# Designed miniproteins, single chains, continued (4): the designs that were tried, part 37

Each design is a single chain, and the fold is of that chain. pLDDT is the mean over its residues in the fold that is shown.

## One batch from the design tools (miniprotein)

Design m13254
Fold by ESMFold2-Fast:
Structure m13254 (fold): chain A 73 residues (1-73)
Amino acid sequence: MDEYIEALIQAGLSREQAEEIVEWIEEKYPGDRAKQTQAMMAAIEMLEGASRELLLKMGLSEEEIEEFERIAK
């Protein structure tokens, strides 16, 4: 878990923003470690400049992309 927070910080987020993304993913996919990991990896890719089309291919919904963009502001 801490490794995803540190990766999000390295990608340009504050610690508070990184923690908010992780908490949101955990709330959306409670107990689903595979879905949580997939969403966290996709959030990191988004911050590293991945296109919206690539994020959708990775299995993110448009609402998930929109929420991550909101938190990253």
Scores: mean pLDDT 79

Design m13255
Fold by ESMFold2-Fast:
Structure m13255 (fold): chain A 96 residues (1-96)
Amino acid sequence: MVDELIEKVDELIDLQYRLLGSTREEVDALYARMEQLVEEIRKLIDEGLALAKKNNDQETVEIYERIRELLDANPFDIVTLEEIKKLLEQIKERLA
């Protein structure tokens, strides 16, 4: 699950960089894919948050809640997505 989240965030970051060099005609297709990825990421975060709460892992709950806040505030910002990725890597290290 966390590895899938990291992969989707990496794809979203890549699409953001591609957007900077895109033509007007390419932009609509890129935004559609980015919106789809954000919804997939939100679903996986909610699933991870629910599992952490069930396991009474308060530290992982707090990290997922921070990720949700960041994603809700600026889902299409490279700096925000890099911070989300860093927080997901922290969860991965805790679960290893």
Scores: mean pLDDT 83

Design m13256
Fold by ESMFold2-Fast:
Structure m13256 (fold): chain A 107 residues (1-107)
Amino acid sequence: AARAAFDAASATIQAVVAGLSAEQAARLAELIQARLTASPVVESAAAAVDPATGRVLVSALPADGATGMEVLTAILDAITAALSEVAPDAAAQVAAAGATMLAAAKA
């Protein structure tokens, strides 16, 4: 159940990203990379997300649950903030999907 909820919410974010223009998609990738570079978990977060699609690479998350949750939170904060700038009409949907992914990862 938790994995299915996580995957469905991740698919929602990816669908929003897939609907972007080429210019919006390029700007999204730049904003995600900039926010992750400012994060204390930059290397782990950069390895665990595709900035072009917004996809979280679960297999690349740290095996330690506490560190994994910190990295996932940094990734979802970066995606949510970047999409709020690039696709403001989708911001509430993306924030809800991110919250679902975090809740599912904690379960």
Scores: mean pLDDT 80

Design m13257
Fold by ESMFold2-Fast:
Structure m13257 (fold): chain A 85 residues (1-85)
Amino acid sequence: MRERMDELTRLAQQGDKEAREELTKEFAKWVADKAEEGRLSPDQALLIAGVFKSIGEEEVAKILRDLAEGKLSPKEAAKKIKELV
């Protein structure tokens, strides 16, 4: 997962629109599933929020920051992310 996400992030930063869309969709779905299972730590949520912010996905990044800060439950964060993608 991480290696693929790193590659997609690099391609997205180069302006590849399809890579950006694929990165957003796959990564967001993986994060939402992991959060819903209770397997996403606050540290992981913050790191992942940084990745989404770097590719221009401010809304997903904000949800992950709110999850990391305890402002959203894991189930609420998962629901919001799945509704965005």
Scores: mean pLDDT 75

Design m13258
Fold by ESMFold2-Fast:
Structure m13258 (fold): chain A 55 residues (1-55)
Amino acid sequence: SVQQLQQQIRQLSARIDQLAAQLEASTDPEEQARIGEEIVRLQGEVGDLQDQIAA
């Protein structure tokens, strides 16, 4: 349902915000790269869910 998709988007967005804060606090290049990659992946998942709602 659209309601379930919206709930998933909210949960993923909250996780992205947490990761962005961790990225800002990180001074380790390897950790920064790993967190950055995870953020991009989660942003892709949010996009896919938004496309499902728009369909």
Scores: mean pLDDT 88

Design m13259
Fold by ESMFold2-Fast:
Structure m13259 (fold): chain A 61 residues (1-61)
Amino acid sequence: MKSVVEAGRLFYQGDVEKARELLLKAGEETALLSLESLRALWQHNFKEVDELSKKMKELIL
């Protein structure tokens, strides 16, 4: 989870390449869903973000 949060911060700051490398190193399905959530957020698609957030919680918990 910490790596996913850090990747999100980097992506938000425009450092997409480092964010992607961090998520790939994590090797988690939650990492991919987190990246999709950030993409949807950039496009102001909050419904998709909410759905992806629920999926991430199910995978972690």
Scores: mean pLDDT 63

Design m13260
Fold by ESMFold2-Fast:
Structure m13260 (fold): chain A 82 residues (1-82)
Amino acid sequence: SSLERRVVSARSARDINLVGEEFSRDKYEEYKKKAEEARKKDEEEAKKLEEKAKLMEESYERSRESKRQTEELERRLEEELE
């Protein structure tokens, strides 16, 4: 039925959001470490890396919100199959 197909699609979207969340978190940590190293040599370069870290943090928050929405959709679709 179409409901089984929608459940599979919702699970795929959740997995994509999880990968995006992990990527953004890892990039945030990476840029944060680079910013600390750069701060010792070049304050301006450190500010650029901190700005990149902030963008990754915002991306991580968006991925978290998308994941919650996808999990809610998956739950509703599974309830319809019961």
Scores: mean pLDDT 73

Design m13261
Fold by ESMFold2-Fast:
Order: C-alpha cells, then sequence, then structure tokens
Structure m13261 (fold): chain A 65 residues (1-65)
C-alpha cells in the first residue's frame, strides 16, 4: 500500500483526538517514518483539526516527499 494512503488512514482514525501519542507511535512503528516526519504530521493534525481530507493528504505528501 502507498505510504501516503496509510499515513492518511492513521491520522483520520485519530482526527479530533486530544492526545495524538498513539497516532505518532503508529506512524513510526507501522510506516517506519522518522521521528521528525511523525512529529511534523502530528503537529499539523493538532494545529488543523478541521483540515479537509485533501488538505491533510497534501501536507502528508509535503512532509514525506
Amino acid sequence: SDTVAQAMAILQAYRGAADLAEAATALREQLKLSQGQAEALIQYAQANPQATDAELEARIREILG
């Protein structure tokens, strides 16, 4: 599966959660992302809880590219 699609699914599962530690763990352990990539995605998700799926996908592509 595409890493972007998998990251999207993880972040969507935790959308609106007050604590994203489990999402950060899933990004690092399941997708083997670096700590910096996982932290950048979690920071974006926390700052943008109302982001559309298109905006979230674009940010994932930017951080992982």
Scores: mean pLDDT 81

Design m13262
Fold by ESMFold2-Fast:
Structure m13262 (fold): chain A 97 residues (1-97)
Amino acid sequence: SELELETILALAQIAAATFIATSKNPVVREAARKVLDIIAELSRQPLTPQAVEEALKEAKRLFDEMAEKSPEDRDLVETMRRILEKAFEKAKELLEK
């Protein structure tokens, strides 16, 4: 199930990269870039449920801050946040098996 974990993290990266590539909104692009940085940092350490949980908390804080700074982009930022939450929750589940 290491392949499943790698796939989920890769899909999260693809989702964030897609927002960067397709969004013309600087706030959404900045949030997606920060998400990529968080996933990249997570990939540089041994994957544990705690590391995934900490990365998710950091990402959520950044998304909340960006939504506050740009209320008009809130729905786009919230959509990316939910995609990341689902991916990381599944990654944590796989690590606990």
Scores: mean pLDDT 76

Design m13263
Fold by ESMFold2-Fast:
Structure m13263 (fold): chain A 87 residues (1-87)
Amino acid sequence: SSALQKLKETIEELKKLIEKETDPKTKKALQEAVDLLEQAAKTTDVSVLIGRILRLIGLILDNENNKKVVEALEKALKALMEYLKSL
């Protein structure tokens, strides 16, 4: 699935951002997003995926003042929603 490939590419992009990040709070938020997306990529259960999407939205709201985190997490949310729509 092209949507699954896009989701995996988004996970790798986030991991590269983590590697270059020096701020511990930003690293933690990005790592939580990676963990959510990796779990999502292992399932086709729509109910579980909706739960992951809600968790990711919560993470965006918790980090609303960090533009770098918000931009990265919005890309992650888009990839996750495209994956859900592909099922």
Scores: mean pLDDT 86

Design m13264
Fold by ESMFold2-Fast:
Structure m13264 (fold): chain A 74 residues (1-74)
Amino acid sequence: MKELVLKVAFRPPDEAAAREIVRLMSETLKAIEEGDYKKAVELLDKLIELGKRVGAEGMEDLEKAKKEAKKKAS
């Protein structure tokens, strides 16, 4: 699951977007490592929304990670 998050290549248009991506990625990876899959689903949803807004390659990997996190949260 962490591997899927790390495969995504975001294309931030500015420094503020880059900082938000780093923050969300860091929090997402931490939630996954701590086994907080409910929080990981929320954070992955935010990363997917941000990726759609700023542009990203490998968005399908984030969606797959969210599906895996949902399964583990149940």
Scores: mean pLDDT 81

Design m13265
Fold by ESMFold2-Fast:
Structure m13265 (fold): chain A 82 residues (1-82)
Amino acid sequence: MQKQLAEMAVNGNLTLAEIMEELAEKYKDNEEVTKKLLETAEFNREMAKKAAENPEKALEYFEQSREKALEAAKLVKEAYEA
């Protein structure tokens, strides 16, 4: 169970990081948005490593990562939805 949850959290965090990196490339003309997206991607990759190292806290690391990704997504929406 714990190993499967850790693998899911690792993969989830890596997927979030990839999404953040793709958004940063798409919106690279906005320095503030790009910086936040790249910082969030780095955080997501760090949380993936922590989930692999501490399977018992894998879900907590994924929730932290998801929260940061949602903040970054909201920033993109606010910047580009008029």
Scores: mean pLDDT 82

Design m13266
Fold by ESMFold2-Fast:
Structure m13266 (fold): chain A 70 residues (1-70)
Amino acid sequence: EEERRRRQERVDRDVASLEKAAINTEKYGNELAEKYKKQDPEKSEFVKKRTEKTVKAIRDLAERLRQAAA
């Protein structure tokens, strides 16, 4: 019982860390895209697309960890 709770808490913490990483990655990627938007629109678009793909992968991982713990 206590072991199951500690395991759930650890998973919850790891999921929270991944969600925070996704949020930070999205913010950083958006800042980079805006930085290049006026000077290098192709670079801006590349950064935006890569960021979206990376954020999705991180969120997918977080969801899979949550489902595995349930």
Scores: mean pLDDT 81

Design m13267
Fold by ESMFold2-Fast:
Structure m13267 (fold): chain A 67 residues (1-67)
Amino acid sequence: MEELERRAEELGRRIREEALRAGVPEHVAEAIARSTRDLALERGVEEAEREGRETVELAARTTREDR
């Protein structure tokens, strides 16, 4: 249980960093990271990482279009 929580937090942190690096605004990056962490606790880290990265890519595209 504690190991899953730690891995979920680490995944959230990595997803946040990837989002920021891709140009996603901080508040959106934090929202994606939080959702990814919560998903990891529900469905596991592997599924959450895949969906988190897809969400980051989509958010980065949307941010460029909203500019």
Scores: mean pLDDT 80

Design m13268
Fold by ESMFold2-Fast:
Structure m13268 (fold): chain A 100 residues (1-100)
Amino acid sequence: MLSDAELRRHLDGLEARADELIAQARAAGDAERAELGERIRELIARARELLADPSVPLEDKQRALWAVGEALALLADPNTPLEEQREAIERAERLIREIE
């Protein structure tokens, strides 16, 4: 089982990776991928709030972190269609809203 400190470290890693991908997308002139990256950044902020809430079950914290990580992994793959990236982000948004 991951500790709260381990979950926070994992989330910090996802945030750093998201920032790198947003910067790369902007440098490439890919405004759509940059926008999707910013949406993942918003999800990371919401996940951080969930991790700080002691009333949220650990399993739900892990599910939120996994969903954000999955969306980020799809954004990192230049061969993933934008529609699939949007679907992953929307899935993560729904999951986090359900937990909140």
Scores: mean pLDDT 82

Design m13269
Fold by ESMFold2-Fast:
Structure m13269 (fold): chain A 86 residues (1-86)
Amino acid sequence: KLKEEALELLEKFLEAIEPKEPELIPEARERWTARIEAASEAELYLLISMLYDGLAKIEEEKGNLEKAKELKEKSKEYLEKAKELL
């Protein structure tokens, strides 16, 4: 259920940006959901990697360096999975 994992991760990412930019949430949700729904398996891994990288950046900005490191490792993991399928 890779699409479901991507959609759940998208909601976590949108929650993370909402406090700073709530007005961007509806458009971001629509655009990312459309990409996820249309994505191949390799593209889904790439999208998940990008969402983890985005979350890591937000945690770094908050000063949560340990959390950011964990999220960056997840981003790398999914990027490698995408590369294996391409």
Scores: mean pLDDT 82

Design m13270
Fold by ESMFold2-Fast:
Structure m13270 (fold): chain A 63 residues (1-63)
Amino acid sequence: MIVEATISPEMAKKLIDNGYKAGDEVPQELKDASKEVAEASSKGKTLILSISEDGKVTLLVEE
């Protein structure tokens, strides 16, 4: 399943600066920042597909 979530641009920049990229598992910081990400992560393994500097996050969830 693909899930789109919106986070603050400040959080998105922080994750990008920390080196998170496509294929990485969703960090706890992202789960804490977005209820949609936290809920998706509870259903199965969640991977980052993309993060944009304006706060758009696309995730892959393996249910």
Scores: mean pLDDT 80

Design m13271
Fold by ESMFold2-Fast:
Structure m13271 (fold): chain A 63 residues (1-63)
Amino acid sequence: SMEEKKKLEELIKLAEELAKKMGLDLPRSVLEKIAKEVYEKLKGKKVSKEEIELELMRQLLRV
């Protein structure tokens, strides 16, 4: 759906911002993969923005 695509794009942008803050130079394909994994893991759960950021950071550190 368009709403799901928008949410995924927002997660990709957030992953990119967090990667830059952490000093990680990652290709967009890796950022997209991480964003999709976080989206699927948290899909259907009521989570805070802080929880989303924490999960993205955990995935970024495992690259």
Scores: mean pLDDT 80

Design m13272
Fold by ESMFold2-Fast:
Structure m13272 (fold): chain A 71 residues (1-71)
Amino acid sequence: GPGLRAAEEAGLEAGRRAGEQLGKQLGTEVLEVEAEALDERFARVRVTTSLGVFEGLADAETGAVGGTGHT
């Protein structure tokens, strides 16, 4: 439905931004960005780099990404 699609799209957008930042911070190449809607608000984001796979959660309502950064 519309909520799941919005969460997936927010995840892909957030993953692209996070991948760019991660590449700059770690000096690695971003190879792939994927998102999977978990519910109507949250999507799992996977960023595949030459150093490995990094995962996070994207919030479709706020556009924020967390989950792999411990607070």
Scores: mean pLDDT 74

Design m13273
Fold by ESMFold2-Fast:
Structure m13273 (fold): chain A 65 residues (1-65)
Amino acid sequence: MEETLEALKNAVERLRKEGKIPKEVADQILEALDAGDFDKAIELLRKLPPEVQKEIVDLVFEELN
């Protein structure tokens, strides 16, 4: 569980640095994850473009393998 959470945070931070997620949105997602507010984090993630959502999923699975 914690490993998945860290992989998700790393994916969001990486895509923010690549300019695929705006800093403000990335910061809000990371804050929600740190607070354990997974409902808010999921809502914010769902508002991202589908291609960005797929990249997050792919990065999380790569980090866990």
Scores: mean pLDDT 81

Design m13274
Fold by ESMFold2-Fast:
Structure m13274 (fold): chain A 89 residues (1-89)
Amino acid sequence: RVLSPAEIDLETEVALVEIRLAIAKNAYKRKTMSKEELINFLKKILDEARELKARVEADTSLSPEVQAELLATIDRIIEEIEKMIKELE
């Protein structure tokens, strides 16, 4: 199946959020950021993930399969970030 430009853009934005989460996890593991800085960084990633979820849900041009896959990935990211924030607070 040929992905639409909108599907490619959203997949790319989801991948970038995953990369930012990986950076946050590495910062936590290596203690390169303070607890407060890490919480603030995670909250920014969480806001971005929630905004992206709203965009995916609103986009009527997406195939149901692509939309479901993107939403599943975003929901996983949101849950992981929320858990990390709770553990840090």
Scores: mean pLDDT 84

Design m13275
Fold by ESMFold2-Fast:
Structure m13275 (fold): chain A 65 residues (1-65)
Amino acid sequence: SNEAINIAVATAIELVALGARARIRERDGKIVLELEDNTPEAVEVARRYKELALERGEEIEIEVK
């Protein structure tokens, strides 16, 4: 879905701007956002991303190290 890709790209841009390290992966047909940094700001961006994806009918997994 273009929506899932667009949300993932926007999330990656925002995380990079914060200096956070993250990986976007696909596992078992799902998009997984792996956060390597657990700062409050990075976690909040990831949470907002998950909420936005859910509103658009997409399910995103978030993994924090």
Scores: mean pLDDT 76

Design m13276
Fold by ESMFold2-Fast:
Structure m13276 (fold): chain A 64 residues (1-64)
Amino acid sequence: EELKKINEEYERIMKTIEEEKAKVQADLDASGASEEERQIENDVFEAFKLIAEAIYKISLEKLK
């Protein structure tokens, strides 16, 4: 039960990150953002994914 909840939470967070990344990328494309601005936003979303993965791993360890 707890494992299922942890997996569902991780999937939900990852989906949210992907949806928000897509929205930000669309906004950057519409505004004609620089390559530097695009790289910064990409790095921010990659950081969010790493944080989500770390939280997922910590949640799994709490079951042990």
Scores: mean pLDDT 82

Design m13277
Fold by ESMFold2-Fast:
Structure m13277 (fold): chain A 84 residues (1-84)
Amino acid sequence: APSPEQIEADVLEALALIYTSIANLTLERAKDKSPEEREKAINETKKMIDKAEQLADQAARLNPESAARARGAIEETKKKVEEF
């Protein structure tokens, strides 16, 4: 059975992935909107990415293997922000 620490790490990684998914959806929904709405979406996305990074770092402290997927998704989302 997984340890309590491993379960906690997996939950934190899942939450980081959820924040990353919300960030991507926020950008996608704003792509055809006004410049003001796009700027608001970028700012909100950056906040979601910051939260995802904090959660991924916490997951890595409990189990280093439980952060790789979240970190990959975070980096892809950062690239989308640069392209937006």
Scores: mean pLDDT 85

Design m13278
Fold by ESMFold2-Fast:
Structure m13278 (fold): chain A 70 residues (1-70)
Amino acid sequence: SEETRLKIEILAEAGLYQMRAHVLRTLDPSTSDAEIQALMDARAAALRARAATLSPEVQAEVLAELDRLL
């Protein structure tokens, strides 16, 4: 289903969240910790906003996983 696809895409992006944060901190020393945190916070908020468009049953499951991954 389309909802199953959206769930998979959201969780796949969330699964890469910590790796992206690590890469930014390690490979771009010119970017401040505050700027990296702001970028990561914005990405987390965007993922939660996308999850909020799912049906209530699927939304609860996805938001719980986002809380674990982010």
Scores: mean pLDDT 81

Design m13279
Fold by ESMFold2-Fast:
Structure m13279 (fold): chain A 94 residues (1-94)
Amino acid sequence: MTQLQQALQLVQQVLDMVRRNAPASEILEQLKKLAETIKSMPIEPRKQTVLLLQVIGVETSVILWERGGLSRDELIAEVRALQDAIEEVLEEAK
């Protein structure tokens, strides 16, 4: 499904932005695009809700990282967990 592939591409962009130490505001904007993409996916509502909750978790981690409450490595781990969840949904959609 093209929307799931777009979501995977968007989460990869978020990961690259964190690694480049991009501003939290720009990372949050990219996460908003990811959330909108997930909302448009033709997937089961429960799976969509779980992915959206994980996006909210990553958004919270970005804010904590900006405030010095979370390390970059911990934020990278959170983004990778979201990437794995999107990949799992993509695999199930085949």
Scores: mean pLDDT 84

Design m13280
Fold by ESMFold2-Fast:
Structure m13280 (fold): chain A 85 residues (1-85)
Amino acid sequence: GAQASLDFLIATLREIFEKRKDEEGLKKVEELEKLAREALETGDEAVREKVEELLKEILDPEILKEIEERLLEARKAAAEARAAA
């Protein structure tokens, strides 16, 4: 669902910026989480536009690549967990 996808994205971005020791990036992720949750709760188009603008600022090509790599690893871990059960 949308909330689970948001939680994964926010957690992944936090880990990326913590690894980089980027405090400004971490502040942007915190603002993104707040705005994205508000957009999901209210459906407000203006809040959704702010989320999209902030995502464009956060999601450079290196961050996108790391998100894709972490998503692939998460899918691999989930498949291995299913195989072990």
Scores: mean pLDDT 78

Design m13281
Fold by ESMFold2-Fast:
Structure m13281 (fold): chain A 77 residues (1-77)
Amino acid sequence: DEERRREAIALVTRAASAILNGDFDSALDYATRAGELVGRPDGARRAAQQAIDAVKQGASPLDAATLLGREMGPLIA
């Protein structure tokens, strides 16, 4: 349980870094895998999609990474 949470946190960190680098395919993959580890894949997919959509609507990559963290936090806590 705790090891899966730590792995999920590491994957969310990688997803945020991928957003900062403009790699949205990797960001979606990492976030989805984090969600799978904590039994919340649908929530994780929505969080990643919202972050990607924010960038497409003109948000900075930093703002999108912050949004991903805020949406993913409750799923992995």
Scores: mean pLDDT 84

Design m13282
Fold by ESMFold2-Fast:
Structure m13282 (fold): chain A 66 residues (1-66)
Amino acid sequence: MKLSFEEVKVALVHAAQEPDPARRRAILEGVVALSDKEDLEKAIDYVLEQTDDPEVIADFEEARKL
């Protein structure tokens, strides 16, 4: 039932590319619920190295706190 690390990375990359903030947050909440915390932290760090969008960064940092 939990996502693998590769599935978490793919889902988070997809979330970072989602232009609708509500849909992006829904994806992030789903990934957080289905992921291992260590895998989630590493995958968030990976995605944040590839984006400079402040709204995306804020949504991902909020997801990290869940």
Scores: mean pLDDT 81

Design m13283
Fold by ESMFold2-Fast:
Structure m13283 (fold): chain A 109 residues (1-109)
Amino acid sequence: LEEAKKILEEALEILKNGGDIEEVIKKLEEAAKIAEEAGDTLTANTIRIGVDAGKLALKQGDKEKARKILTDAAERGLESLESDDVTLQVGNVLRMIGELLDLELEEKK
């Protein structure tokens, strides 16, 4: 899990410095995979749902919203990774689901 923590911290530095969003997404997906392989499914789901929401914001043309969502995903992922509080970890998953659903509901036909 130290590798996942390092990757999440690297993703946050890229976001903070206005770097490449695609590099951030790749790092977050790698961190989620490491968390899942270690049995931390709540952290993995927090990151993956956040990445999906970030990708959807990018598809909608909102790069600033994508950066904000990916920052939130990385911060909530770190918080869940370092916590033994299941209620906090579940809350982080639900937060990311809410962000994804808000974006899905904005796609009018």
Scores: mean pLDDT 84

Design m13284
Fold by ESMFold2-Fast:
Structure m13284 (fold): chain A 87 residues (1-87)
Amino acid sequence: MEEERREEEERRLEEARKEIREAAANSENLSLEELRKMAKILREGLLLLAERALEEGKVLDEKQYEEFKEFLKKQMEEFEKLLKELE
């Protein structure tokens, strides 16, 4: 179902977030390059999800679209903070 697609993406993002958080706490096990790679993948995934939802127009309403944009913005801000802390 269409909603399941969103749940799958959210689950992957949640797992990635957890792994990144653990790795960031132990910078010695994770290089800055790896963190940037993870942030890029997450960003692309979130952008693609939001764009496709908007493009379909069947699943995503204006309200939901704004919610996705806010979610994306917050995720990017969190990853930027992680990257800056390690630099």
Scores: mean pLDDT 66

Design m13285
Fold by ESMFold2-Fast:
Structure m13285 (fold): chain A 91 residues (1-91)
Amino acid sequence: SEADAAAFAAGYELGRRMVAEGVPPAEIQARLRELNATDPAAAQGFLRGVFEALAAEGGVEVTDMEFVRDAAGNVALVVTDASPVAPPPAA
């Protein structure tokens, strides 16, 4: 739905910002649990944003990802495609 798409986008932006601001991993995990309990679409966006931002910092471009749920309803991210980022130009 459009509401789920908007929630995903909001979560994605939040996840990217928290990584950019250097928020501790434990606090990021706590936020993910809160979002997963209240808005699963925002939780999926958040998880994607966090992993894309962390991968970019690590020099890896994540081009495709899939969200899966375990039997307990927890959201997990599976990277389905990733490539090393090009080295910075020497000039």
Scores: mean pLDDT 72

Design m13286
Fold by ESMFold2-Fast:
Structure m13286 (fold): chain A 65 residues (1-65)
Amino acid sequence: SEEDQKLIDEVRQRGKKIEPRGKEAASLAKKVLEENKDLPPTEYVAKTLRAIGDALDAAFKEFKA
């Protein structure tokens, strides 16, 4: 478990360099979620989750380019 924690910490250490960017992406995703809450539940969930997923995927691909 301590070794598992060390591996997690190493991932977090690397993640700290992109953490500010991650926080921005999360804030934007949350704002989109809140602005779209007026949609019907089914469409709201489907479209909002898709948009969040696409935004995160794009951010990761650009970072890993």
Scores: mean pLDDT 63

Design m13287
Fold by ESMFold2-Fast:
Structure m13287 (fold): chain A 90 residues (1-90)
Amino acid sequence: LTEKMEEIAKKLLKFIEDAYKAGKISKEQLEKAKEHLKKAVEYAKKAAEEKDDIDRAMYLIQSGVHLVAAISSLPKDLADQARQLLEELL
């Protein structure tokens, strides 16, 4: 699970960095998305180590919220593309 989330975050980060290099997003948007992706991975790692079913579910929800926040930080067209990329990686 952690390895899969790290793969997803790496692919999304590359997509977002490529958008920045193409002039489609600002440096501020890039840094906000990077911070959310970092937190998504951190919460996924906490979920993988958690033995309590409810606490594990809460960490997975937090991981998902940060993934959505990273994507939602982008302009709509890029956010839609990032969502499609996420669905293909799952």
Scores: mean pLDDT 84

Design m13288
Fold by ESMFold2-Fast:
Structure m13288 (fold): chain A 74 residues (1-74)
Amino acid sequence: SLKDALEQLLALLESLDPSDPRDVASARAMLRYLAEEVERYYPEETEVIEALRRGTEASLPEMIELVRRLVEKL
């Protein structure tokens, strides 16, 4: 489900090091990938898609908080 995918993303993001630029780049790529997958399988979830896309411009702690809030809404 979409909630399961977001919970898996949250767990992955929480395992990353915000001081490692490679981990931050991986986090940004994960949000981009999930946004494309959500648009493909859940195109009606426009708020989730746009939130994930905006998250690619955020810091790792901000990405974690954003994904956590999306999980709480579902």
Scores: mean pLDDT 87

Design m13289
Fold by ESMFold2-Fast:
Structure m13289 (fold): chain A 93 residues (1-93)
Amino acid sequence: MEEVDELIERTVENLRKIAELSPNPEQVKKAIEKIEELLRTRSVEALEKAVQMLYGLYESLKEINPKAAEYAGEAVRDAERALQLVRKIEEEK
């Protein structure tokens, strides 16, 4: 569905903003790259892993960079919504 694609795209955009705002972009870049790979897979299992990694990223950033943490929080919400939609689509097959 178009909604899933839009949510994934917004999540990726937020990840790019996190990389730009991070004081040590190299440390977060590996996590971001793994999350992007999982999001591109568009499977329930991959999206579940992406959401877990996004929560970890949010927790690591909230004390050191509040602006980056805000983008991480938005990314978590969008990824969770995408996961819910993908689960519904698979159940209605």
Scores: mean pLDDT 77

